# Designed miniproteins, single chains, part 32

Each design is a single chain, and the fold is of that chain. pLDDT is the mean over its residues in the fold that is shown.

## One batch from the design tools (miniprotein)

Design m1169
Fold by ESMFold2-Fast:
Structure m1169 (fold): chain A 81 residues (1-81)
Amino acid sequence: SKQEFEDEVEAGVLLLEAAVYKKIIENNPDLSQEELEEIKKRVDELRERAATLSNPETRAQVLAALDELKKLIDEKIEKLK
């Protein structure tokens, strides 16, 4: 259906945005705690969007990817001096 198509597109966009944030974090070891917290806030916004996906399997996959990214951010914040 059109809704299924729109949900798949949204899921793809969310996964792409998550991958971009992960790459930014991994490629920029000098990110401050404030910058990491701003990225975490952006990831939380993506998580809210992911929660609205109609397909439970697709929703679970996107949420899992965002939760892994959030864990990476939290671990990086913990390691900052």
Scores: mean pLDDT 87

Design m1170
Fold by ESMFold2-Fast:
Structure m1170 (fold): chain A 58 residues (1-58)
Amino acid sequence: METTTVDVFRDGKEIGRLTVDAADPRRVRLEPLNMSQEELDELIARFRAAGVEVEVVE
């Protein structure tokens, strides 16, 4: 299985890391690094609006 990892930056600061499995692109794993609850909720809402489920991991 192929996975793609994308580092997420906001205002020059790394806020998280996304991992997408090519076999199931409807599910994304998010590792929050420096993200507020509001930023996390907004990101999840955007992905769900696109039909993608976000799983928050440590």
Scores: mean pLDDT 74

Design m1171
Fold by ESMFold2-Fast:
Structure m1171 (fold): chain A 80 residues (1-80)
Amino acid sequence: SDNRAQAEKHYAEGQRHLAEGQKLVEEGGSRADAARKYMEAAHHYSKAALLYRKEGDEEQAEEAHKKAMEASRKLREILE
């Protein structure tokens, strides 16, 4: 399904951006760059969750939603 393929792509992009943001924080890099990475991760995971839900893949939709919430929480933490 096109929805499933797009969901998998967005989930993978979310994982990549989340990891890049975490690495920036761990290495003492730019807070602004880390915040952008967490924002991009949250966006991609949210899109994946919606697309998995349209496909009827509730388990993957829930996992993507949890990851979006994690990225959003990390974004708020870095902006404090």
Scores: mean pLDDT 89

Design m1172
Fold by ESMFold2-Fast:
Structure m1172 (fold): chain A 68 residues (1-68)
Amino acid sequence: DLPDLAAQLIEAARAGDLARVREILSLMPDREARRGLLRVTDAEGLTPLDIARREGHDEVAALLEEAA
């Protein structure tokens, strides 16, 4: 479900797993669902984009910015 996908997206962003980020985003049925997923935060209040930027995963960060 959406919370499980959000947790997986956060872990993929933290790991720099570009292929996994693409897969998770492709599972979103529409723009609204995708935006909801991208706005979920981890325990520290960081979005997947914030995490990717913090970890220096530039390609993942760029993909997440395009997906918003």
Scores: mean pLDDT 81

Design m1173
Fold by ESMFold2-Fast:
Structure m1173 (fold): chain A 60 residues (1-60)
Amino acid sequence: MKSIDELVKEAKANLTPEQQEKLDELLRKAGDEILAATSPEQREAVREKLKKEIEKILNE
């Protein structure tokens, strides 16, 4: 599975402006959730959710 950094880089190169806006919103939300997380397990769950959402946008 690709890293989040690789997925974000690939997405930004290939997405429409509308899809880029969705990606930026997802990144902002995930950042907030990671900051609120109190354990490594919670942070990993946020990252996993983010990866799935980025892959969904890439496949649109």
Scores: mean pLDDT 76

Design m1174
Fold by ESMFold2-Fast:
Structure m1174 (fold): chain A 68 residues (1-68)
Amino acid sequence: MKKAEEASEYFAKAVEALKAGDYETAKEYAEKARKLAEELGLNMVGPVDSNKEGAEENRKKYIPILKK
């Protein structure tokens, strides 16, 4: 499923840009990953073992950057 792989790839790039301090690039990739995930019916793009609770933890970590 190529779109699921693309969503995960964009999310990974967003995290990498965040670690490098490039918040604009991180936001762009996070937005692309989110749109692809929504098309697939996913609420998050990263691997998560717990469905809702895992997604909530990830939102707490990255929400301030996504709202920039």
Scores: mean pLDDT 62

Design m1175
Fold by ESMFold2-Fast:
Structure m1175 (fold): chain A 100 residues (1-100)
Amino acid sequence: SASEEAARAAEGAARAARAAAESGDATGAAAAGAAGAGALAAAENARRLGGNEEAAEAAERAGEYANEAAKAAAAGDKEKAKEYAERAEEAAREAVEAAE
């Protein structure tokens, strides 16, 4: 379903955010930004198709946090990147629970 796809995109965003926070390099930051954008797109698609609103909102938050983690990692702020990665992971868990 669109809600399950949003939840999967949120999990991808959280994983990419964590990897960016651990590496602190430009490649990891770019991957986290791309995954974050994917989660945002999936969330929008779920809303458009009448999917689960809680799953869509959680996936949107995961994407937003992954984008913030990407910015922090690109700036060399690993501590801030880890904080955003943790928030993305929490949001991804909420998206998965809401989609099921």
Scores: mean pLDDT 88

Design m1176
Fold by ESMFold2-Fast:
Structure m1176 (fold): chain A 86 residues (1-86)
Amino acid sequence: TAQDTLRSMVDSFRSIVDSNRSSLSQDQYDQIQQQLDQAQQYIDNGDVDGAVRHLRRAVRLLHQSGVISDSQYRASMAALDSVRRI
């Protein structure tokens, strides 16, 4: 389901954040985790659009911090667009 896909994406991004914690400032870490926490709340409430909005913000922050590549950024954004059509 769309919710299962979004949960998997949240888990994947949390793993990326944890693996790259030393490359993030405390402020960057806190902002990314806040977006992932918000996405999780929207997923739990069945709000796919709300979840996608916050995951897009998390992906942008990960890309801006240099934690994910340009190709990973584009792939993640494309996956989020695809979820809206499920």
Scores: mean pLDDT 86

Design m1177
Fold by ESMFold2-Fast:
Structure m1177 (fold): chain A 81 residues (1-81)
Amino acid sequence: MEKAIEEAKKLTPEQAVARLIAHVIQAVGDELEGNPRAAKHYLEAAAIAAALGDKQTAEFFIDKMRELGYEEEAEKARELL
């Protein structure tokens, strides 16, 4: 997550929003298919939201990771908010 936040900060706001939307679409699709890759896409979306200064949206995506059973990864991600 630290590295993902740093990479997201290098994007323009428009690029960051577009990448956030793309990860959310992939995460929802993967979640509906039961694909564990959904958690990775929610983590990337959380990192971009955090880089944009939107901690509330970042926390929402981290909670989605926890709901999918990735509690350890979600806890580590929350420490970076």
Scores: mean pLDDT 82

Design m1178
Fold by ESMFold2-Fast:
Structure m1178 (fold): chain A 82 residues (1-82)
Amino acid sequence: SLDDPAFQQEIDEALRLIREGVAKATSSKSTPETYDMTRKILEELGIKVPESKRLEIADKLGDIGNTKEGFERARKFILEEL
């Protein structure tokens, strides 16, 4: 358990940097917004996939923006992939 707020903040920042680093290192065409949107859609569908598969789907979607229209487009794409 993490009872120290400063230590908890450092861990949260480290995890964020790791996620950003992975996205950059994979030469991903997707944005962090597309990756988060993909994760949310999979959670809504009740489907658990490894992070590598989520990255693959996000890369196929590319930069769709953080909009309601982009979300609807991504949802349709993911349903066709499943």
Scores: mean pLDDT 65

Design m1179
Fold by ESMFold2-Fast:
Structure m1179 (fold): chain A 55 residues (1-55)
Amino acid sequence: VERLRAEAEALYRQAEVALEAAKISDAQSSKGLLEVARRLRERGEELLREAEELE
């Protein structure tokens, strides 16, 4: 359970880095980075939910 929470936190941090990169990238690259950041956050949220269900 603790491992799932740690992984979720790491994914959220990676998403933040991708969002920062998107701000300084061109329009096409920015779109890709924003989508990657969204997917990372969704995965992190899923892991947190799984951790709560498992206790």
Scores: mean pLDDT 78

Design m1180
Fold by ESMFold2-Fast:
Structure m1180 (fold): chain A 70 residues (1-70)
Amino acid sequence: SAVDETLAFLQEQGKRAREALAIPDKEEALRRLEELIEEVRRQAEQSTDPRSRLWLEHAARELEELKREV
């Protein structure tokens, strides 16, 4: 289902975000987080399922908060 696909996608993005935060180089970590944010935003724009879109938009906002704290 679209919901199951979105959850799997978000789990993978969460893993990538944790990997980015573990990078010692702050500039590289920020670049990786920016790439993840753009990917999540693109998925949100392409999603026609309201729940999936809401979860993707929320995830993008959470990644933006993480980027702000780096």
Scores: mean pLDDT 85

Design m1181
Fold by ESMFold2-Fast:
Structure m1181 (fold): chain A 61 residues (1-61)
Amino acid sequence: SIEDELKAIMEETGKKLKEAKSAEEQKEILREAIRRIEEVAPGTPLARLYIGLLEHEMKKI
């Protein structure tokens, strides 16, 4: 399902962030995750929630 695909993107993004060696690498990982979510489920409430969470994480870096 789309919900399962979005969850998989979030889980994979979390793993990549743990392995990231720089702030720039973390930002690239987050931007790629946002792009993938927008491709899978543009304009859905769940996609908006996840994108908001990823944008919030980017602001911390």
Scores: mean pLDDT 87

Design m1182
Fold by ESMFold2-Fast:
Structure m1182 (fold): chain A 69 residues (1-69)
Amino acid sequence: APDVGGLSPEELRKELIVELAGLKLLALNSEEKNLEKAKELEELLKKLGVSEEEKKKAIEEAKKRLAAK
């Protein structure tokens, strides 16, 4: 889980974006119920003003974290 205890608000935002992008990536390869949750997360990312480049960066970071498990 992302560590939020020592993070600034901007660092928290970046960690949340990575977590949301990672959850979306996981849901894309899961059951249909998780796919619906991925749609909600993508909508939240848009409402947070996350750029497409920032989202791509977060997805790649989430992939690295998943691969390291």
Scores: mean pLDDT 68

Design m1183
Fold by ESMFold2-Fast:
Structure m1183 (fold): chain A 81 residues (1-81)
Amino acid sequence: SAEQADAEGAVMAAVGAVVGELRAAGETDPEKILARINAAVAAVQAAQEARLGRRLLDVTVTVSRGADGTVVVRVDLTPRP
């Protein structure tokens, strides 16, 4: 649905913004990066739930270091009926 697409877009925009800020700051700690991303995602989802009266997405975020030492962020989005 358009609402689910908008919700997915808002979550991914928040993740991208936090990742960009942390990369600019030179943060490479996966635990700190995960905590900041989870906080941003939770804020976006709380606002969505307050506005729509329901949760649109389940969001799982995983942060690890790749073989080249760069931070790898995976976001899994599952639509809710």
Scores: mean pLDDT 84

Design m1184
Fold by ESMFold2-Fast:
Structure m1184 (fold): chain A 67 residues (1-67)
Amino acid sequence: GIDEAADRLAEKYGVSKETARKIVEDAIELLKKGYSELEAALHIAHRYGVSFDAAREAVKLAKELLK
């Protein structure tokens, strides 16, 4: 679920669990709005000041939660 995705993102990239949860939730919303994975990752990286690698992994986790 979202909590498991947030925990994995927080542990790997050193962001707080609260921030990681918001990142995953926002990534889900961007994908639901029809943004591509690349566009969603760019928006997340810019909005939260996280690395592109962290943003890409968040979007990948969000996509798996939508399947």
Scores: mean pLDDT 86

Design m1185
Fold by ESMFold2-Fast:
Structure m1185 (fold): chain A 72 residues (1-72)
Amino acid sequence: LREEIARLEEELARAAAELGEDSPEVRELAVRLAELLLAYFDSLGRLDEALASRFDDPESQALFDEAAARYE
């Protein structure tokens, strides 16, 4: 799972560099990364802590909210 997260982070960084950070493709990769992060924290028994303390930037909070709605 951590290896999958690392690969997706690299893919996201590459896509952002090539397509621009505001592209819908980059947005979708970011949501998929948030889904994997939620799965990872869930596997640690810390999903509630991760959701409650998600990063203080509005974009990260929005991504985790979307991922949480899709992950359920």
Scores: mean pLDDT 67

Design m1186
Fold by ESMFold2-Fast:
Structure m1186 (fold): chain A 65 residues (1-65)
Amino acid sequence: MVSDEQAEASVALIEAAVERVFSEDKVEALEKMKEAVRKARDAGLISQEEADKVLAEIDEEIEKL
């Protein structure tokens, strides 16, 4: 069941994903995506283990830029 917190976290993730694709500043967009992933973890949409994995992948993408 989706709570209000999970719904807001889902919207934040979608917004960050869209900004990642269309943003001129890819590093800024990826940093916003990290914040959205942390919010999703805090809202219980994803586990801490899954959040840590995704955050590590985003950090690797930032380091390559």
Scores: mean pLDDT 76

Design m1187
Fold by ESMFold2-Fast:
Structure m1187 (fold): chain A 63 residues (1-63)
Amino acid sequence: MEELEKRLEELDRKGVALVNAGKVAEAEQIGRLVREAKEALEKGDFEKAEELIREAERLVEQV
């Protein structure tokens, strides 16, 4: 859990950087994945949370 929470915090920071760079649509998509991952963690669905985090991380690498 600690590792997944750190990854979510890093994604939140990268999302802010994307907004500042004018990539609002990409930041919004990443933000939705982060929110869904946080909800999955709260429900105890660690597998779903990790999948969503990895998807968001892939999107960050592509922009």
Scores: mean pLDDT 81

Design m1188
Fold by ESMFold2-Fast:
Structure m1188 (fold): chain A 81 residues (1-81)
Amino acid sequence: MTLDEILAAEQPAALKEVEDAIKRMEELSKDPNATKEQIREAEIYAIAAALLAGAAGHVDVSRETIKKSEELSKKALEKIK
């Protein structure tokens, strides 16, 4: 397997991880039982997925994912007292 073949195969996987990470953050932002730890872990995962997507060449997706994860994290944390 060449590097080019690996990159072509893994690009869809990197985008899927971004989608899954943002879905998780959106679910936590709507969940009244979400803990601070769950929100922080989901934010870290989303940032990691965004960085992976950026490394794969999806720089705009990376930027949007980081911004959206920060906004969702803030919104979810505001619900916790």
Scores: mean pLDDT 75

Design m1189
Fold by ESMFold2-Fast:
Structure m1189 (fold): chain A 53 residues (1-53)
Amino acid sequence: MSEKLLEEASLGVKIMLTTVRIKEAEKNNAPKEVIEELRKEKDKLAEEAQRIA
């Protein structure tokens, strides 16, 4: 129960950080492959957050 709340909060932070990293990559004209990898990482984190909630 408390682990569920902790993991939900932790995943939220990780999702935010990944979103910032995607924005930075786009701003720095990173290759499309790099941006897609970051998007997949964010999607994986979002799936874990949804599974907990």
Scores: mean pLDDT 76

Design m1190
Fold by ESMFold2-Fast:
Structure m1190 (fold): chain A 75 residues (1-75)
Amino acid sequence: MEKEKIAEELEKLYRELLKEALEYARKNPELLSEEEIEEAEKKSEELVEKLRELALKNPELGKKLLEKLKEFKKK
């Protein structure tokens, strides 16, 4: 149960960060082209699945990563 909860929170937080990053990139076209944004979005979906699997296999690492992402989002 704990590992499943960590995996779910990690997925949700990553998706939130991705959404914010993509919105920021769309407002700043000098940083990324539309094609680069679409490619990044596609690759990020694959990464979300890998992060979920990692948290289920290694809940301690998943928890560490979740804490790091929360700190990154706060700043």
Scores: mean pLDDT 74

Design m1191
Fold by ESMFold2-Fast:
Structure m1191 (fold): chain A 65 residues (1-65)
Amino acid sequence: SSSLRQQGQQLQQQGDQAMSQGNYREAVRLYTQSSRLYKQSGDTSGSEQAMQNAMNASILDNLSG
């Protein structure tokens, strides 16, 4: 489960980078994948945070056209 959590953390960091670059659609994909990996690892808190980040990115993607 630690390897899944580490992969989730890495994808979350990639999502953060995509957000900083304005690549909101890519950030949604990365955060969603991160959330799934955190959930599979038993990290409910990490999963919820990553999903919240995905929702925020999705709102920004929709507003950006």
Scores: mean pLDDT 88

Design m1192
Fold by ESMFold2-Fast:
Structure m1192 (fold): chain A 72 residues (1-72)
Amino acid sequence: MNVISLAGEAILRAEAGEEPLSREEIAAAAPGYLGVARTNAAGEVVETARPMTAEQRERLIDATEETIAALK
């Protein structure tokens, strides 16, 4: 799950009156990679997913939690 998917899930939970996403749920859903594989019109891979460092993963979790907390 990416940040957009996590934000969407947080909105759906809020609308359903469910518990907000916990940090543990965010951490479990956070990817181990930055970006996604992309192909050009010729079918060549022009961008590949890159492995995240532990620091980058923690920043992603923190940013996601902050974004979810900012939703109303």
Scores: mean pLDDT 61

Design m1193
Fold by ESMFold2-Fast:
Structure m1193 (fold): chain A 86 residues (1-86)
Amino acid sequence: MQITITLKGATTAQKLSALALAVSLEMAGGSVTTASDGDTTTITVNGATDEQAAAALALAVGLAEGGGTVTVTVDGDTVTITITGS
């Protein structure tokens, strides 16, 4: 499946947590692309497993507990996670 994680207005700590997840997913055999445009960071994972999807959702929950807003959309084999922080 494909997982897209978008961070907008994220703190440095939230961005580092997302990048750590991206590295972990790549080490687990996923193909990971990271792009940054101002305050927006997008992480795309191609060929993700169910375990990698669970890890991405766990990150989203953790960031929401830190004061962020999280939106998750599932469309077939595509999971989109949008995180808005302060």
Scores: mean pLDDT 72

Design m1194
Fold by ESMFold2-Fast:
Structure m1194 (fold): chain A 60 residues (1-60)
Amino acid sequence: MLTLEVEAPSEEKAKEIAEWLREHFPDFEVSVEGKRVIIRSDASVPEVIGAALLAIGLAL
């Protein structure tokens, strides 16, 4: 199991990123702690990182 944490500029943005990830990667366990989006998955490292980078790109 892999755990990746992404820091968003705001709590609202963290929630938006988490909702986007849940929609596109339903097998990921996604939670929000303040401004942090926590992604847990048994998927490969490249897949998890790719998802996080796409979410960050949408946030920019």
Scores: mean pLDDT 72

Design m1195
Fold by ESMFold2-Fast:
Structure m1195 (fold): chain A 51 residues (1-51)
Amino acid sequence: DEKLKQILEEILKVKPLSVDDDFYDKGGNGILIDKLVAEIKKEFGKTFPIR
């Protein structure tokens, strides 16, 4: 969805991020993953398990 896409782009600081993109490739570390989870939780009130 649009908000999730924007959150991913903001955290990873990458251009036109596709929802299909594997953020593992772009994140590459736990700090970015933690930020992603925190932002998603803040926006949707949920925590997304990362695999």
Scores: mean pLDDT 55

Design m1196
Fold by ESMFold2-Fast:
Structure m1196 (fold): chain A 50 residues (1-50)
Amino acid sequence: SSQLREDIELLDKLIKDLDEQAKKNPSQKGLLDGLIGHLRKGRELLEKEL
């Protein structure tokens, strides 16, 4: 569906932004890497529904 495609696109942008933030803030890297991991898993689940 178009909504699923839009959700995946927004999620990809969020993951990219968080990854860039993790690189700029090493003290937060562990937390941000964990969040990114969860978001990537969510993206994979959404893509399977597409």
Scores: mean pLDDT 84

Design m1197
Fold by ESMFold2-Fast:
Structure m1197 (fold): chain A 90 residues (1-90)
Amino acid sequence: MATFRVEVEVENLDTGEKRRASGTVTGDEDAIAEAIADLLESLGLNRDKMLPLARQVVARALAEGSGELEAEIEDNGKKYRVRIRVERLA
């Protein structure tokens, strides 16, 4: 099990609206990725689309102690910029 500090930011590129969520998550790799996807869903994004991005960042953070990913996605005809930052605490 690992403990991560997680920060997620979603920017609606059409409106300029920014939404953020952050927290500390403890678990195995899948549990941490699911928790990140759940945070992004709480900010209005499709959870299933976010899971692969969350898994990439978690895998990187497990290997390197930290990971960051920025991606532009389209969801329901709207464009978003997603940032995921994770730092391994333990």
Scores: mean pLDDT 83

Design m1198
Fold by ESMFold2-Fast:
Order: structure tokens, then sequence, then C-alpha cells
Structure m1198 (fold): chain A 55 residues (1-55)
């Protein structure tokens, strides 16, 4: 669901703020670049971009 995808995005944004972006990428199997782009979209309040990047 959209809500579940947003929750993932918000969790990744929090991990990036904590300096744990690479750890989050390793746990998800995603690139560090993708994790950082998701975090940027969430911090900008761009929910449509955040959902698209997580999907």
Amino acid sequence: SREALLAIGETLAKRVREGRGQEAAELTGWSVERVREIARAVEAGDWDAAVALVA
C-alpha cells in the first residue's frame, strides 16, 4: 500500500539522518544512491517521488 511504502521511506530517511545510509542499503539490498534519493524525497515532502522510489 501507499502507506506501507511511505513508512519504509520515512524509516530510510531516519537512518540516513543517523549516518546509517550504507547500513540501510545493505539491509534492503538497494544501492546507497537509491536510499539517499528516497531520504531526499521524504525530507522534501515529495511523497509521490518517495513512493515511486520505494516501489
Scores: mean pLDDT 83

Design m1199
Fold by ESMFold2-Fast:
Structure m1199 (fold): chain A 65 residues (1-65)
Amino acid sequence: MSREEIIERLEEIIEEARKLTGPRGLALVKEAEETLRLVKEGKISTEEAEKYLRRFERALAELKA
């Protein structure tokens, strides 16, 4: 996955998680925003960012279930 795709997917997760009103949703927003910041600043690799993205996608799906 490209850096640009990771950024787009993280922003989508943040928007979806913000629609959740519980503390788990708020925690996911904070974690995803921090990861997005680190990706934009070049402080983590794209491979590491993909691992966080996959974790956040799974967490969001579980919160929506």
Scores: mean pLDDT 82

Design m1200
Fold by ESMFold2-Fast:
Structure m1200 (fold): chain A 70 residues (1-70)
Amino acid sequence: SHMVEELLAELDELKERAKPFEDTPEGKALLKEIDELKEEIVRDAEEGKFDEEKYRQTLERIKKALEELE
C-alpha cells in the first residue's frame, strides 16, 4: 500500500542519516530499531494489522534520538 511504501522510504532515509554513527553504541541501536520497525511494518501489513499511528510514534522517537547524535 502507499502508506507502507512511504513509511519504509522514510525509514530508509533515517537509516542513511544513522550510517555515520554505525560504529557507536547509539548508532548501532538506532540502526537495529530502524530494521526492526521495517520488519514489523511489512509483517503487520501482510497480517492485516497495520497501525500507522504506532509506527509514526516510533519513527518520531528515532528521529529525535538521531537529531541528538547529529
Scores: mean pLDDT 84

Design m1201
Fold by ESMFold2-Fast:
Structure m1201 (fold): chain A 68 residues (1-68)
Amino acid sequence: GTRLSDAEVKRALADIYLGLGDSAMRQGKFDEAAELYEKAAELYRESGDVEHANEAIRKAQEAREKAA
């Protein structure tokens, strides 16, 4: 079998995108940060991690507000 489940792979990818979004926020790249957080939220949802998906959505909304 596969070493990791599809859900575990998606959670790991979501964590990477969340971290990249945080980095983009620190650099003032708010549009890029929003896109990265939105990707993280989708991956967390697909993995069943609703709490982290909601956090990523909140961060994406903050990034979109700062970009506007």
Scores: mean pLDDT 84

Design m1202
Fold by ESMFold2-Fast:
Structure m1202 (fold): chain A 70 residues (1-70)
Amino acid sequence: KPSLIEQFEKLGDEAVELWMNEDYEGALEKLEELKKLAEEIAKSKNEEDKEYGLVKLENIEKFIEAVKKK
C-alpha cells in the first residue's frame, strides 16, 4: 500500500491541478481529503512523519480558507 505521505503528495498534485483549472469545488474536495490525511500523518508514531503532518495540516487549512473566499 502507498504510505500516507505518498497519498498526500498525489492528492496535493490533483488539488493544485483542479485549482489551476478554476475547478474550485473539485479543489476544495481534494483539499478536505488532504486535511484528513495530514491529520492522520500528524498522529504517526514516527516523529519525522508527525512533524510533516503538522506542517502540511497548517498549510492545507490556509489553502482551504483561500479557495473558499473565491
Scores: mean pLDDT 81

Design m1203
Fold by ESMFold2-Fast:
Structure m1203 (fold): chain A 71 residues (1-71)
Amino acid sequence: SKEAQGELVKQLIEDAEELARLAEKAGRYDAAEEARKLVEEARKYLEEGDYDKAIELAREAARVAAEALRA
């Protein structure tokens, strides 16, 4: 349902924000900034009701931050 997709997007955004915070704390400033920018884009698509794009952007934000933490 659209309600379930909205909740999934919110959870993915929260997870991505936490990973960006951890990346910044680890000194991975560029990755944290890129991840936060992707989170802001995900929020915009969530507000527009484009859940597929919001999910894609939130996952990309989490990927960027997580990869920086593994480097």
Scores: mean pLDDT 88

Design m1204
Fold by ESMFold2-Fast:
Structure m1204 (fold): chain A 65 residues (1-65)
Amino acid sequence: MSPLEREVRLGMVAIEVGVLSVILGKEKVDAVLAKPSIDEQVRGLKELGSTMSEEDLRAYLEDIR
């Protein structure tokens, strides 16, 4: 991938890490981030995101307002 595309993906991962750490817990996110490749980290974050309920996401969004 291009350097710009890589930077955009890393920015998106940073946002996902922040949200998922608050909702699902830092320990689960840290385990995913211990993966050696960005592609494995992205896949792991997607899998963690799929375990998040709409209620958990709504509560998080209410709290950050």
Scores: mean pLDDT 69

Design m1205
Fold by ESMFold2-Fast:
Structure m1205 (fold): chain A 75 residues (1-75)
Amino acid sequence: AAAEAEARAGERGTLYRQLVVALRKNDPELLEEVRKAFRERFGLSDEEIDRLVTNARNALSLQDAWDAEEAARKA
């Protein structure tokens, strides 16, 4: 049955969206809740969670840098 895999993919996507929100708001409490959910619901190690957080932060930093450069170029 693919239903459990689809449900898990949906839950994981929701948690990843919450991670992005926590990082954008710089909200340490929300970030810890998301880390806990990944650990408890998906069985991710602290190292795997740290990699997700680092990758999300890098993606946001690149997006912010790109948006700043684009704004400067169009000014």
Scores: mean pLDDT 74

Design m1206
Fold by ESMFold2-Fast:
Structure m1206 (fold): chain A 115 residues (1-115)
Amino acid sequence: MLSRAEIEARFMRLTGRFVELAEEDPEAALRALERLREVLREIGEELPDEREELEAEVEWLDGLLAQARRADEAERTRLLRGAFNRAMATLLRVALRHPEKAEEILERVEKVVEE
């Protein structure tokens, strides 16, 4: 089981990688956000106590994804950067409430940014 400091450090590093991807390749970042949205949905199905919060985040991401697809490159980068910061902050809170699941959550998120 990961310590709180290890969980926070790994989420901070992954959030930085997503933000960097949004600046370097907005199209790849858009696809990564679509995959991250699926990770949020799956975790909500697996953790009943987190379902309401994660379903609300998924609904918000669906609206943002629709907006980002219609935006110009500069606005898309700004929208994606904000979305990654928000979604990662939500997953960090979930991981801190379920430290026994934190490593699994982090591995799923790492797979999203690497694919």
Scores: mean pLDDT 89

Design m1207
Fold by ESMFold2-Fast:
Structure m1207 (fold): chain A 85 residues (1-85)
Amino acid sequence: MAEEERRRAEELRREAERIVEELRKQTEEDLKQLKDDKEMSKYVKERADALIEYIRLKAEGAPQEQIDEAKKRIKEYDEKLAKLL
């Protein structure tokens, strides 16, 4: 049981770290293309940070309330970005 739980936790952490690294690289590429649009660049970065937090909270098995709060932040930045498009 404990070994299976540890293996599952390690897999989730590894997957979360991989996704976070991919998101950071993609965000850097997006920001390079948006360098002249400071407002959009700001919200793209903040949305990526919120998504990274959400992924980490899920991987750690955080309380549902914290996961839902992170989802809410992502949605708020999605709405701000939509207004700029």
Scores: mean pLDDT 78

